# Designs tried in a protein design run: designed miniproteins, single chains, continued (3). Part 25

Each design is a single chain, and the fold is of that chain. pLDDT is the mean over its residues in the fold that is shown.

## One batch from the design tools (miniprotein)

Design m8846
Fold by ESMFold2-Fast:
Structure m8846 (fold): chain A 79 residues (1-79)
Amino acid sequence: MEREKAIEEGREEAIERIRKAVPEYQAQGIVDPLLPLRIVEELVEEYLEKAREAEEAGDLEEAERYRARAEGAKLAIYA
């Protein structure tokens, strides 16, 4: 359940960031279909960096949780 929950958390965070950014661009008359990809890529990099830091600290469980969140964030591109 921990891995599945972390994946869901990452996906939800990515979706939330996309939903917040897209309306703002739309209000300015700008539609950037690549904006969701950029948001997800930045979030994935952030999670993977935290995973590496946790792994270096010997916290393999936390590292795996962050990797699962990164996977979840990638799934947001399809939603």
Scores: mean pLDDT 76

Design m8847
Fold by ESMFold2-Fast:
Structure m8847 (fold): chain A 68 residues (1-68)
Amino acid sequence: SAAEELLRRLRLEHAKGLAVKIAKSLGAEEIEVEEEGERKVVVIAKKGDETYRITLDIETGEYTIEKI
């Protein structure tokens, strides 16, 4: 239904906001946000010469931070 699609989009936007907030809390100078299917948001965060990948699960709110 249209209501289910709206709720799905709102959850995705909320998850993106959380992932960006996490990246900013790490002192990221550049932030790139990607959608990975319907379940995950991936943020690539750059701080000086360091790059981090933040992966956030939309359903659980669990996240991982990996230096790449």
Scores: mean pLDDT 81

Design m8848
Fold by ESMFold2-Fast:
Structure m8848 (fold): chain A 65 residues (1-65)
Amino acid sequence: MAEKRELRREAVELAIKGYAEHPNDSAYIQTLEDLLQKIFDAKTVSEIERLLEEMKAEMEKAKAA
């Protein structure tokens, strides 16, 4: 089972990757930062997983733009 700590670590790694891929896209960076904050505030594994999927979806949209 994925622990909350492992999911939050994955979220941090994804955020860093997103920042590196689009360093001049302030709106995109803000979106990832907001999702990362919500992930750290989340109390359950299910909430973290849902927010992590939203973060991955935003990253996919940025690649398709």
Scores: mean pLDDT 80

Design m8849
Fold by ESMFold2-Fast:
Structure m8849 (fold): chain A 91 residues (1-91)
Amino acid sequence: MEEEAQKKAKELRFEKIAMEELTRANPKYEPEYEKKKKELEEIKKKYPEAAEKELKEIEEKREKVIEEASKAVEELSEVVKKISDEKEEEK
């Protein structure tokens, strides 16, 4: 029961994020975004601990992905700079 509610909250959150992006591109989707937001709030109200636990796990994974992506971008920038410098030195 609670585990099923956690899965539904996770799915609704992803749908809410997708609808938020769609609404940003086209305001026509705002009513559907509001509907998804209300559905997610109802689940949080009935199963606050389960929903919060799932959200915390998602946030923790998100932070790790952002840290890894940031590191990869910095490494890529260093590689690009090194190639540019080598190309300049050959002249």
Scores: mean pLDDT 65

Design m8850
Fold by ESMFold2-Fast:
Formats: structure tokens, sequence, C-alpha cells
Structure m8850 (fold): chain A 107 residues (1-107)
């Protein structure tokens, strides 16, 4: 939907800022954006991942809202966004390990 594409662009812009400031790597940003796209295409994804993606969207929007108005709040929100990124990457690693185990069991 248009809202989903707008949310993706907010997340992309916020993550680009985190990469620019050295808070996360380019690889981590790409992995989170790939996971976000997966969640948009797969509505039956794990509720914990879905909730964290919703937090990622809301923090990204809020962070960008304060970019030009409140530097202290902007920086605090960027650190909070980094923590959500770290949680999502940890869950993605667990999901990928589970998928690999499933493929080996079925193969």
Amino acid sequence: SAEEEENYEYVREALEYLVEKGLISQSEASDVLSLFRYVLENPDVDPEIKALVQELVELSKKMLEYRDSDQEKFEKLAEELKKIVEKLLALQREREAAIRAQVRAEG
C-alpha cells in the first residue's frame, strides 16, 4: 500500500542516518530493510517481529520529525532506534537458523 511504501522510506532514511553516524553498519541497515520488506509481504510473520517492525517505523518517523527541531531528542531517538535494529537483527539470525534447520530436516 501507499502507507507501507511511505513507512519503508521513513525507515530507509532513518537507517541511512544511523549508518552515516557509525551507529550501525551498511550490512545491518540492508538486513533490517530486507526483514521489513519480508514482514510487509508476509502478514503471518511472528507477532514479536511484527511488533518490533512497528516500533522501528514509529521511532523512525519520530526521529526524523525532530531532526531539524530538537537535536538532543533526535540523538536520543537515534540511540533507541539502534536498539530496535539490534533486536530485529538478533531475531532475524534466530529465524534464519530455524529455516536452515528446517531445510536440512526436509532435505
Scores: mean pLDDT 80

Design m8851
Fold by ESMFold2-Fast:
Structure m8851 (fold): chain A 92 residues (1-92)
Amino acid sequence: RSSILGTSVSLSMVGAATEALLVGSEVGAEIARESLRGAGEEAVRDGSRETGEEVLDAAERGTRTAEKVDPLVGEVVREQREEVARRLAEQA
């Protein structure tokens, strides 16, 4: 299993949002939420399970980093990941 360029870009967006959270700003938390939501919705809409799974893996990594900054922010990121996982499961 290896990332292709398009998938790597999606993972980079999640990583950038996680770094924004690390800065410890409320704006960063909103950006992370929107980035994860957008990436998850694109994966579900496109019907690509592989892309969705990679987004979920990136979101899990982001959740771990967010929890280091603020546990509440980590919960928000986790909830977004769970929503994406639920939607992917519904399309399985």
Scores: mean pLDDT 57

Design m8852
Fold by ESMFold2-Fast:
Structure m8852 (fold): chain A 78 residues (1-78)
Amino acid sequence: SMAALQADIDAGVDAVATATILTVAKRSSPADVEKDLSTTPYSQRVIDAALEAAKRLEDPKLKEAVEKGAEINRKRLE
């Protein structure tokens, strides 16, 4: 069905966004990640992808920076 195809496409887009954020975060300092995520007006999809990427981060400081920045940004959308 077209609905099933759209769901598969959306899942693929979200997976790529999560992988991209994970890669960028691993190359960045915790302070830079928190600042970018808290101050840049990202869409809900990007915020969700950032929170998913945080679950896969091994560095506790990077994980905290992503979660904190994304949470601040998420409150802007409420």
Scores: mean pLDDT 82

Design m8853
Fold by ESMFold2-Fast:
Structure m8853 (fold): chain A 84 residues (1-84)
Amino acid sequence: AKEHIEKAEEHLKLAEELRDTDPQKAQLHLAEAMRHALDAAYELKDEEALELIRQSVVAHSQGNEEEALKLLKEALERLREKAE
């Protein structure tokens, strides 16, 4: 779980950094961050984190990047606390 959280945070940071310079790569990193966050939530059996990640994916699909990032960050903070 902890390794998935760390990878999700790393990919999320890259997605934010690349958003203005390479939006296509930023989207790939955001997708990887969501995938790793989902894996961590499943391993920790955190239903609230799973729901936050699901809402983040929906927001992203609707073009609401700000909401997607907010929800994903909230999920990752929650998962980090649960993982120690």
Scores: mean pLDDT 82

Design m8854
Fold by ESMFold2-Fast:
Structure m8854 (fold): chain A 84 residues (1-84)
Amino acid sequence: MPRIEFPELNEEDLLTSAVIAYEEADKVDGTEESLERAEKRIVERMKELGLSPAAISIGLMILGYETGQVEAGRERALEVLSEA
């Protein structure tokens, strides 16, 4: 099994990312506009805290999973990681 390491993503950053993603997912009301607002808030809040693109991408994946939009969450996460 390949090992993936995220040197910029420690346990505290991962937990912070998850908390923010769950908080923002709770605000999604089933409209695309509410999902777009949640995605923007996740990115903004995590950048303000100095979280890495990896942590931001995990938050976007959690948002997609919790809102039933896993494919959209993956797409947003890949956009954040596309700099690599």
Scores: mean pLDDT 73

Design m8855
Fold by ESMFold2-Fast:
Structure m8855 (fold): chain A 86 residues (1-86)
Amino acid sequence: SLAEAVAEGALKAAEDAEELLRLAEEYGLLTPELREALERVRELALEAAEAARAGDFERVRALHAEIVELIRAQRETLERLARLAE
């Protein structure tokens, strides 16, 4: 179902945020700002999975928008991490 697919995608986003936290720490790029942003992304992604299962797709959209803004603010650091993790 759409709700299950959206919830699965949100759970994967939470897992990806946890993996980015671990990689950033490993490569010495885990600033306090990046840590806070990735922990917040994880929280929002988990909330989005719950909202999707409840059929609240307006809430999912709002939470996704917050995640996008958090990632956008950390783009430079995340791009550095991507280059080092090669």
Scores: mean pLDDT 87

Design m8856
Fold by ESMFold2-Fast:
Structure m8856 (fold): chain A 94 residues (1-94)
Amino acid sequence: SLLDEARELAERLREAIRAGDVETAVELGRKLGEVVEQLIEDPSLLEETRELLRELAAWAREEYARSTDPEVQAVLLALAAEAEAFLRRIEERE
């Protein structure tokens, strides 16, 4: 399912960021964004999608505070901003 795909991509993204693999993290973030674009169009998955986005935004901000790598910090800020942007789009539809 799209939700299972999003969860798998999110976990792989977290692993890439923890490993300092910025190139893989950026590509996984792009793919996750494409899946989330589809998930927000399905009202039956909306609450689970919102929860995934809240968890990603919170995790990214926490990891940013712990990171000393500027490239990793940039990816984490972008991830948090994108997740928060999707959450705002969901809120605007309700």
Scores: mean pLDDT 88

Design m8857
Fold by ESMFold2-Fast:
Structure m8857 (fold): chain A 89 residues (1-89)
Amino acid sequence: MTAPLPKKEFEEKLEKLLKEDLEKAKSEAEKVLIEASYKALLEGDLSPEKFREYVEKLIEKVSDEEVRKEIEEAMERAVADIEALQAAR
């Protein structure tokens, strides 16, 4: 069998999940969060902690409480997905 997933294949698999989530996104907050997670992944640091930091930086620019809450809820879901993906290796 092939070696453990190299970074490129890991990123490609996660990109597929992100694209599916983007199609299912029903709010602007969810789309922003999906794009943020995609950028964090491209940065090459896919950890729950780094993802959370990135989203927290985006929340700092958001003054609307409703949008902020939606971003926080979507972030928790995305963190759970990242943790599940990492645990499955």
Scores: mean pLDDT 68

Design m8858
Fold by ESMFold2-Fast:
Structure m8858 (fold): chain A 58 residues (1-58)
Amino acid sequence: TPVTSLTTSATTNHTNYTTLTNQGNNYYKIDSNKGNVLFTQADSYRTSYDLAVSSVSS
């Protein structure tokens, strides 16, 4: 069902956000430019997560 697909997408985007944020924090200590790129990618996944959650509202 479309709802199941959106829920899966939200979970995947949240996982990617968490992973990229952790990588960003690790890289930021040694390469702030790399860390900032990872944080920007994490923000895009957060936006996708928010959209998916809004679409699944019951």
Scores: mean pLDDT 74

Design m8859
Fold by ESMFold2-Fast:
Structure m8859 (fold): chain A 94 residues (1-94)
Amino acid sequence: SIDEFFAELEATARRRLARARSAEDRVAILDQVVAGLYLRFGSLLSPEDVARVSEIARAAAEEILANPDLSDEEAWALFARMLGEIRAVVEAGA
């Protein structure tokens, strides 16, 4: 289900973020998370929805790179917001 997939994705992202040591590590984790989303839902999304997901991910990556000293809690809050926005696109498109 969408609920189970996003719960697993959130758990995986949070675990990986706890081990991240740089803004670049956080962006690499974000890229892996987004790649997993496209593997699972890419065939179900319109080109417009793919563009929206890419824009959400790009904005989050830019915010991470602009704020290299984010705490672990602040980094997770940013990731959770991004995942929530992407989930809304997937649920509307699927």
Scores: mean pLDDT 85

Design m8860
Fold by ESMFold2-Fast:
Structure m8860 (fold): chain A 89 residues (1-89)
Amino acid sequence: MKKLEEAIKIFKDMLKNTPDKEVQELLKRAIELLEKVLEDTSNPEKIKKAQEVIDEFFKKLHDLPADSTVEQVKEILEEFVKKLEEILK
C-alpha cells in the first residue's frame, strides 16, 4: 500500500509542476486509477500488479535520455494509464 500512496503523491506533485495540458490530463487519470486500486483492497493480486506497473513506469522514466521530448514522457504515461485500466477491469 505505501508504494501506491507514494506514487499518488509523486503524480500529484508532477501535476502541480506540469504546464502541458495533455500531460496534466494523463497525470489526473493515473491518480484516479491508483486511488481506485487503493479502494479495492480486497484483491491482493490487483495491488501486486499495480505495484509492478508502478515499478515499470519509474524504470522507463529513469531510463529516458536527458534530452527526451515531452512526447516520449506522454507515451510512457499513456502506457501506464492503459496498464492500470486493464488491472481494474
Scores: mean pLDDT 79

Design m8861
Fold by ESMFold2-Fast:
Formats: sequence, structure tokens, C-alpha cells
Structure m8861 (fold): chain A 76 residues (1-76)
Amino acid sequence: MALSEAERALVLGLLERAIAAAEAGDLETAKEYVDRAGTLLAGKDPAAVAYLQQAGKAESPETLIAYVRQARALLE
């Protein structure tokens, strides 16, 4: 199913906040933003959801940022 422009903007904003939290060393807050973005994408973009699920399981900020960047690339 297609993601609306408004939904895409919200998701991209959440992913930017996730990266910022991870860069600050707050992996828990970063995972909260990833989870919110994944919920908005559910049923709309399975590939992006898969990358965000991997980000939600990340053990380091660097790994989370890598998966979030991959999800962002799919949402162009």
C-alpha cells in the first residue's frame, strides 16, 4: 500500500530523531523513535519495516544508525 506524503514526512522526522538520539548515546530513546516509525509503515512498506525491526534489535548506536539509514534510502 502507498504511504502518503504527510506520513512519509512524519516517518522521516522520526528516523532523524532516532539517529540524533543514537548519536547522543541514548539507544533506548532511539529505539522508541524506530518503533513509532515502524508502526506508521506497517502494511505500507514491508522492506522499510524489516530494516526498522533490525534497528530495534541493534546492540549499538552505530548498528541502529546503519539500519535506519537503509530504511530512509527506501522511503525516497
Scores: mean pLDDT 84

Design m8862
Fold by ESMFold2-Fast:
Structure m8862 (fold): chain A 104 residues (1-104)
Amino acid sequence: NEKAENLKDILIGSELGKDAKTLSPEELRKKIEEVRKLIEEEFEELIRKIAETGDAEVALELAKKALELGLNGMAAAAYRLAANSVSGEEAEELIKKAEELENS
């Protein structure tokens, strides 16, 4: 599932973006592996559903679960994905939530 793999890479990059600037290459590789395993254990079904359907509700479910696990960068990316599938005020509220998480 090429779309699901691309989405996993986006979510990992969003979570580890700040770490990539501060960690050594060896530490970053270990963190990428840790987050990838967590995604496979906790998020694989949600990521697959988002990749197949583009459903904003599934993206919001992923965002909430990511927040529960302390994955703020991943949650922000999930809110932006949800915003792409809605319009108007709802999209603006989701973008604001993503920006608040990115700046915290």
Scores: mean pLDDT 83

Design m8863
Fold by ESMFold2-Fast:
Structure m8863 (fold): chain A 93 residues (1-93)
Amino acid sequence: SSSLQAQLEADMQEVTKLSAKALLQLKGSGEVIDLVKILQELSERIPTVREITQETIEELKKMKDNQEKRFEALLKGMQEIAEKLEAERAAVA
């Protein structure tokens, strides 16, 4: 495996952990500010998906006071992040 492939695998594991943390926080508190903090951590740790993560943050802010819509926006953002990393991994194989 290439060094780039190894880095993408590590990034995917990190996305999985932070995505789980974000989903748990949404189910627990539902607060937009707490979700934004978790997603900002994700974008800082994984620059490759920063644009998608920032778009997800903007969508969550627009949907404040609607927990179901925030959950859907977060899931969509997390799926797009996972797909981006998988595409990058496939491109270097």
Scores: mean pLDDT 68

Design m8864
Fold by ESMFold2-Fast:
Structure m8864 (fold): chain A 99 residues (1-99)
Amino acid sequence: PQVDLTPEVLLSVLDEVVERLKSIINSPSSTEEKIEAVEGILDGFILWLKNSNADPELIELVEELKKELIEMIKNNSEKEEMLKLIDEYKEKMKKIILK
């Protein structure tokens, strides 16, 4: 079944991805486990966006979020800073989706 890629569907999936990322960051998991989980979630989201012919600018933002978030986890950055990064990228992605 082909589902039309609507702004409503994109926003719903984005909200789920963001919630899952925040859950990973808030978890007591190891650095390695957090990196693997973030890669899995964001690679899955990127693949879904590519298969759905989403805006290339949106895909680039997801790839940038993945790179920056993994670097922050690897460098043992403060949890509040990682959560802030996720929220900042969510707002940038929403602007592209709602344009």
Scores: mean pLDDT 86

Design m8865
Fold by ESMFold2-Fast:
Structure m8865 (fold): chain A 98 residues (1-98)
Amino acid sequence: SRSAPPVEILKQELVFTLALLEFNINPEQQKAALDALEAMLRQQGVSDAEIEALKNLSLEEKLKRLEEYLELLKKEGAPQELIDEVEKVIEELKKKIA
């Protein structure tokens, strides 16, 4: 088992959590997850400026990042339940952009 996830996976998890907040899905839980992910990113040496840039992505930029995250999850053999959740959020973002 890896002792810590790669920084890129943490960044993608942050974008996913922000998308869940955009759709008002369990907002208190997502806010707690966001705080934890920001703390982990800082611990891994990610700058406050880079974290703020991730938090200020457009809907189109969030969609691109989540599509990249979905491909990563499929390559890593992530649980099907997580893959299905990410796919559902991608489809909801596509509807909101269109």
Scores: mean pLDDT 82

Design m8866
Fold by ESMFold2-Fast:
Structure m8866 (fold): chain A 89 residues (1-89)
Amino acid sequence: GPGGPAGAGFSRDSYKVGETVTVYGVTGDADPTSGTLELKDPNGNVVASARADARGFAVASAVATEPGTYTGTATSPGGSGSDTATVTA
C-alpha cells in the first residue's frame, strides 16, 4: 500500500576504529526512491548517506574514526527507523 515505514540495520553490532562500518536501509513506501539513509558518528556528524533505489534499498559505509556509538537512520514519508553499532578503539 502507499506509505510504508523505513528501517535501518548494521552489518555488525560492533566494530573497531579503522574498520569499515556498513549500514543497510529499506523502505516500504510506494515511492521507494523517496527513502534516505544516513550514517552518523558518535558526535552526530553525517559520515555517509545514500538514497534508496527503485526497490527501496540503500547502503551507506564509512571508515570508523571515533570510538563510541554510530547510528544509522532510514527515513521515508511513511516513517523512520534507526539502529546503532558500537565502535571500540
Scores: mean pLDDT 82

Design m8867
Fold by ESMFold2-Fast:
Structure m8867 (fold): chain A 63 residues (1-63)
Amino acid sequence: MMPLVELIRREFGVEDVDESDTVAEVLSKLPEEQREHFRHIIRLATGEVDLSKKLKDLVYVDR
């Protein structure tokens, strides 16, 4: 289990975010003001922002 979907829902107030959504789809569901912050979170978690990847398919950088 990964907290990314719940983190996104809590951080950005987005309700209809699923682990099967692509990064691009999540960005489209976010307010414009929040998109840069979301990209920042994805970059920290995975090392890059790949709009075509689904949340469940993201490879997390080990701590």
Scores: mean pLDDT 74

Design m8868
Fold by ESMFold2-Fast:
Structure m8868 (fold): chain A 85 residues (1-85)
Amino acid sequence: SKLREELLEKVRELAKDKSPEVKETAIELVESAIEAVEAYQKGDEERFREAEKKGKEAKEKLEKEDPDLLKQIENELARFGLRLS
């Protein structure tokens, strides 16, 4: 979707000067947040739980490696009406 493309582009821009590992973690966090919302809207409980687990792991890793980037990503997700769980 256009929303997914725009959000991923913005996150790649925010992380452009970061290490490849941090970039990958930031993208995984955003993709898991989008996946969780889509799964919730479709009533897919298994897919939702899997996305939540992936998102939690990515969030914990990014919080340890770059808490400022995590905050920026959380703010961007909030602007698009998405919540990290």
Scores: mean pLDDT 81

Design m8869
Fold by ESMFold2-Fast:
Structure m8869 (fold): chain A 89 residues (1-89)
Amino acid sequence: MEKLREALARVLRIAVPALSDEQIEAVLAAIEALPEEDRLKVAYALPHALVMLAEGASEEEVRRRLIEEYGLSERVADTTVALARAALA
């Protein structure tokens, strides 16, 4: 998990430079609280969801793209969008 945390923190800082260290830590903690089978899927999809939302895409459009382009389940896509939106708030 530590190597995944460090890699994801780096990617999040690159994708959304406006994120604070506190916001990044909150996102990482939320991912670690997910079922183990979902952690890697959410960690992989989250930077893409953040970039799409930051570029003005709607939550519905981001959810649809995560399901269609990334092959995520509806539940995992919903979780990813919720975490991305919370990080940008």
Scores: mean pLDDT 79

Design m8870
Fold by ESMFold2-Fast:
Structure m8870 (fold): chain A 74 residues (1-74)
Amino acid sequence: SMNLEELEKKVKEYLEKLVKEKNLSPAEAERLRTIAEWYIKEERENNNTEDPEVALEKFEKMLNELLESHRALA
């Protein structure tokens, strides 16, 4: 089972993968890292209220939706 430490690692790995694959600017990368830090803090503060695997899936969906919104507006 995934724990909160593994969730934090997977969230950061997914973020850095998107930064590289989408060639995000330093400003966009910093914005997404801030969002990731906020997400991890929320999960830590809501101890035992959500499955870490579900939390990871929600994070990945959120980032993809944010990137698709930016693509649609370009």
Scores: mean pLDDT 75

Design m8871
Fold by ESMFold2-Fast:
Structure m8871 (fold): chain A 77 residues (1-77)
Amino acid sequence: SEALKKAEEYKKKFDEAIKQGNYREAGDLYMKAGELYKEAGKTDEAREFYLQAARAYIRAGDTVRAVKAGSKAAELG
């Protein structure tokens, strides 16, 4: 699907952002991927993307966004 293709594109950008130390940007990219997977009904994959976003935000020192990402993951089970 188009949504899944875009999510894979965000994952590649996430890997690049992590390599460059841009953890905040990496978190944002994984949040976008999680939203696309959630809209596609892929709730297990969406949860994993939100958890990866939370981890990236923790590394960025952004505890507020990390908690928000973790809450989105928890809402999906």
Scores: mean pLDDT 86

Design m8872
Fold by ESMFold2-Fast:
Structure m8872 (fold): chain A 71 residues (1-71)
Amino acid sequence: TNREKGEKGAKAGAAAAGAPEAEKAGILYVDRTEQLGPVGTKEGGEGAGEGAYEATGSRSAGIAAQGLARM
């Protein structure tokens, strides 16, 4: 699902940044997606990027998560 893909993307982006906050990135993605309601792949990617960025504070992690969630 879009939620699963975005959550995995957020966790992967945080993990790529070497952050132990990968789980938090997934939680933040879920929170963002829930606020938006049912979402498509574009919104899932954006949510994954935001979740990873919020969890790690890293723009690189956010960009990586967004790309991974959209692939």
Scores: mean pLDDT 61

Design m8873
Fold by ESMFold2-Fast:
Structure m8873 (fold): chain A 96 residues (1-96)
Amino acid sequence: MKMSREEIEADLRAAAELVREVAEKIKDEKKREEIEKLIKEGEEALEKGDYEKAIEYLEKAVEKALEAAEEEGNRELVLKAIGARLLVMAARNGME
């Protein structure tokens, strides 16, 4: 399914917000910092209109956030990370 630029931007911004909420609740400081750095890089790419880079950075942020949430056994954070993953996947597929 092809998405508009506005729909891709909305999904990526929503994904960044969800994964940021996960990152701020991660207890492992090193993992939190790694996730927040990836979110920042993804948001910067979005502001520059580089959707492919934004997707790449947010995919990495989501993967690390999901891994950290699962390691901590936090079900709520796992579900939020999955939600962010779905939004990033929708944006990637929308670029077809």
Scores: mean pLDDT 85

Design m8874
Fold by ESMFold2-Fast:
Structure m8874 (fold): chain A 61 residues (1-61)
Amino acid sequence: MTKEEIIEETKKRIESDPSLSPEEKALLIGLLDHAEKLGYSKEEIEKLREGIEKYLEQKRA
């Protein structure tokens, strides 16, 4: 999976999550866009994705 594919899939998960407010979705998507612009490596993007996934799991639980 490319860095761009990881970002796209993570954005889809954020947008489809009913537990997130529009403001939370905008913030999380903004974090991914900001990381890409700062030149985050694929590994750094994968770690960011993992953090977002854990956050979503806690919101679900």
Scores: mean pLDDT 80

Design m8875
Fold by ESMFold2-Fast:
Structure m8875 (fold): chain A 82 residues (1-82)
Amino acid sequence: SDKEKALAALEETVKENLEEAKKLLSPKAYEEFEKELLALYEETKAKIEAAKSVAEIQAAMDDFITRGREIVLKALEIHKKE
């Protein structure tokens, strides 16, 4: 199903981003990154599960990408201050 494919893609993206962040970020920056990304992940999963159309699934994924980028930038700012 479209939801199953979206959820699988989301899970893999979150896993890959956490693995890369752990290698690149300071411990404090990684802790905040993991916290915010996992919160966004749970919110996005709920949106995909509640979606009534492919367009709503796509909107949830697009929002995840946009907000995920903001989480990355925030973590990089924390990293620079350490």
Scores: mean pLDDT 89

Design m8876
Fold by ESMFold2-Fast:
Order: structure tokens, then sequence, then C-alpha cells
Structure m8876 (fold): chain A 67 residues (1-67)
């Protein structure tokens, strides 16, 4: 699932205590860019998730994968 993939990705950065929206926002960025951000970039990207919904982020990731 996208959320499980997001947890695995955050684990590579040693990022803990991230919300589901923060996890999915980081995964969305990686799948859109095709690149792994630096630790500082990953932390900043996760911080952008404050007003995001889990359902919206999952839908965007699935749409990107279907394209």
Amino acid sequence: SPLEAARQLAGLYKLKNLSDTQLLRLLLHVEQSGTFPSYEEALAIAGQAADESVENLIARIKQLRAS
C-alpha cells in the first residue's frame, strides 16, 4: 500500500514520529521527482503536510503510478 511504502521510505532517512500525512507527502515527492531528496529536504517536505488529507495523498500517488 502507499502508506506502507511511505513508512519504508521514511525509515531510510531515520525519520520517526511522522504522521500518516507527513509520510505520504514525502512518498508523493519522491514518486513525482524520481529522486531521493537529502535528509534536510525530506524533513522540510514532510513538514509541508500540515493541511493535507490521507485520502487525497493516496489518490494522488495512485494516479501518478497509473500514468
Scores: mean pLDDT 80

Design m8877
Fold by ESMFold2-Fast:
Structure m8877 (fold): chain A 81 residues (1-81)
Amino acid sequence: NRSQAEELIKRSEDLLKQGRYKEAFEEAKRALFTAMSSTSDHDVLLKAIGLLLRAIGLALEGRYKEAAKEAIEGAKLVLDS
């Protein structure tokens, strides 16, 4: 659902502005999964999976701000396809 993914992106961006990076990553991750469920384009899905894995790797290193940004970019990529 495009509308749900866009709302989750906005929440994640607002949390980033507040310095709430871990919460921003959780909302960004939800946005990416929601966006991915709305597409059947294999090339777009592969790129989104790559961004998701990168975001998870950053989060495992405690780099939640960068992780949230990667997940937001992934969600936007899927929605723009």
Scores: mean pLDDT 85

Design m8878
Fold by ESMFold2-Fast:
Structure m8878 (fold): chain A 70 residues (1-70)
Amino acid sequence: SADLEAVKKYLHENYGVPLDTPAEELIAFLEKKIANAEKAIEEYPFLRERAEQDLAELKELLAKLKASLE
């Protein structure tokens, strides 16, 4: 779907994830990035504003990816 392809392109351009990466691995990648961002907010308060913005974007990408598979 268009959403799946948009997520793949975004991850390729911003994180260097290969365009042929399976959707299950993309879900795992995004979930790990979200967990890392949440941990960074807790451990590094001086990065909070940037980390919260990145977290919001990653959660939106994950939601679009999951919706595109069903």
Scores: mean pLDDT 80

Design m8879
Fold by ESMFold2-Fast:
Structure m8879 (fold): chain A 75 residues (1-75)
Amino acid sequence: TESQYKAYNIVRDFIFKKNLADFTTLQSIIAQVKDIINSGEKDKAVLNANLRAVLGDKVSDAELQALVDDVVKAL
C-alpha cells in the first residue's frame, strides 16, 4: 500500500543517513525491512523488537523509538 511504501522509505532513509549497513549487508537488511513493513504489524513494541533485530545495537533506544513512532504514523 501507499502507507507501507512511506513506512519503508522512512526506515530506508534512516539506514542510509546513519550509515548502518555496509555494501555486503545492505541487500539483506533492506529485504528484512521490507518483510517487517509488509507483515502488516502496527504494534509499536513488536515493530521496535523486529527493527532492533535487523538494525543492531548501534542504534540507541531513543533513536529506535523515534523511528518506530514515524513508521506507525505512516502506516
Scores: mean pLDDT 76

Design m8880
Fold by ESMFold2-Fast:
Formats: structure tokens, C-alpha cells, sequence
Structure m8880 (fold): chain A 67 residues (1-67)
């Protein structure tokens, strides 16, 4: 389960950073993550992803926080 602090840490991460440094599994999530016009992860995008996929995406989101 993600904490609010972990969600806030995800907000502002560029999808270009994930493409460079993320695993293939994490990169496979990129089409499902809503980003702003600058290609940056939003809080709304993370909340929508968690609502749709639930706990199955939590390990991958934690991996993004460790990049």
C-alpha cells in the first residue's frame, strides 16, 4: 500500500527519467500513467492508476520512487 508521502514523492517525476532508469516492467506502466503537458507524473494520474489497478501496481510505483 502506498502512503500519501510516497504518492507525493512520485508527483513531479519525469516519464523520461523512468524510460532511462526504470525496469521493463515499470516502463510498461507508462501508457497508463496520466502526465501533465511537460511529461511529469501528477497526483491525479497516480490516484487514477491505483483506483484502476489496485495493489498490483504498488511495487512498480515504489520502484519509480527509488530511481
Amino acid sequence: MLTDEEIEKLVGISVEKIRKEGSDEVKSLLPFIDVDRDGVITREGIEKLLAEFGDEVVPYLKEINEL
Scores: mean pLDDT 79

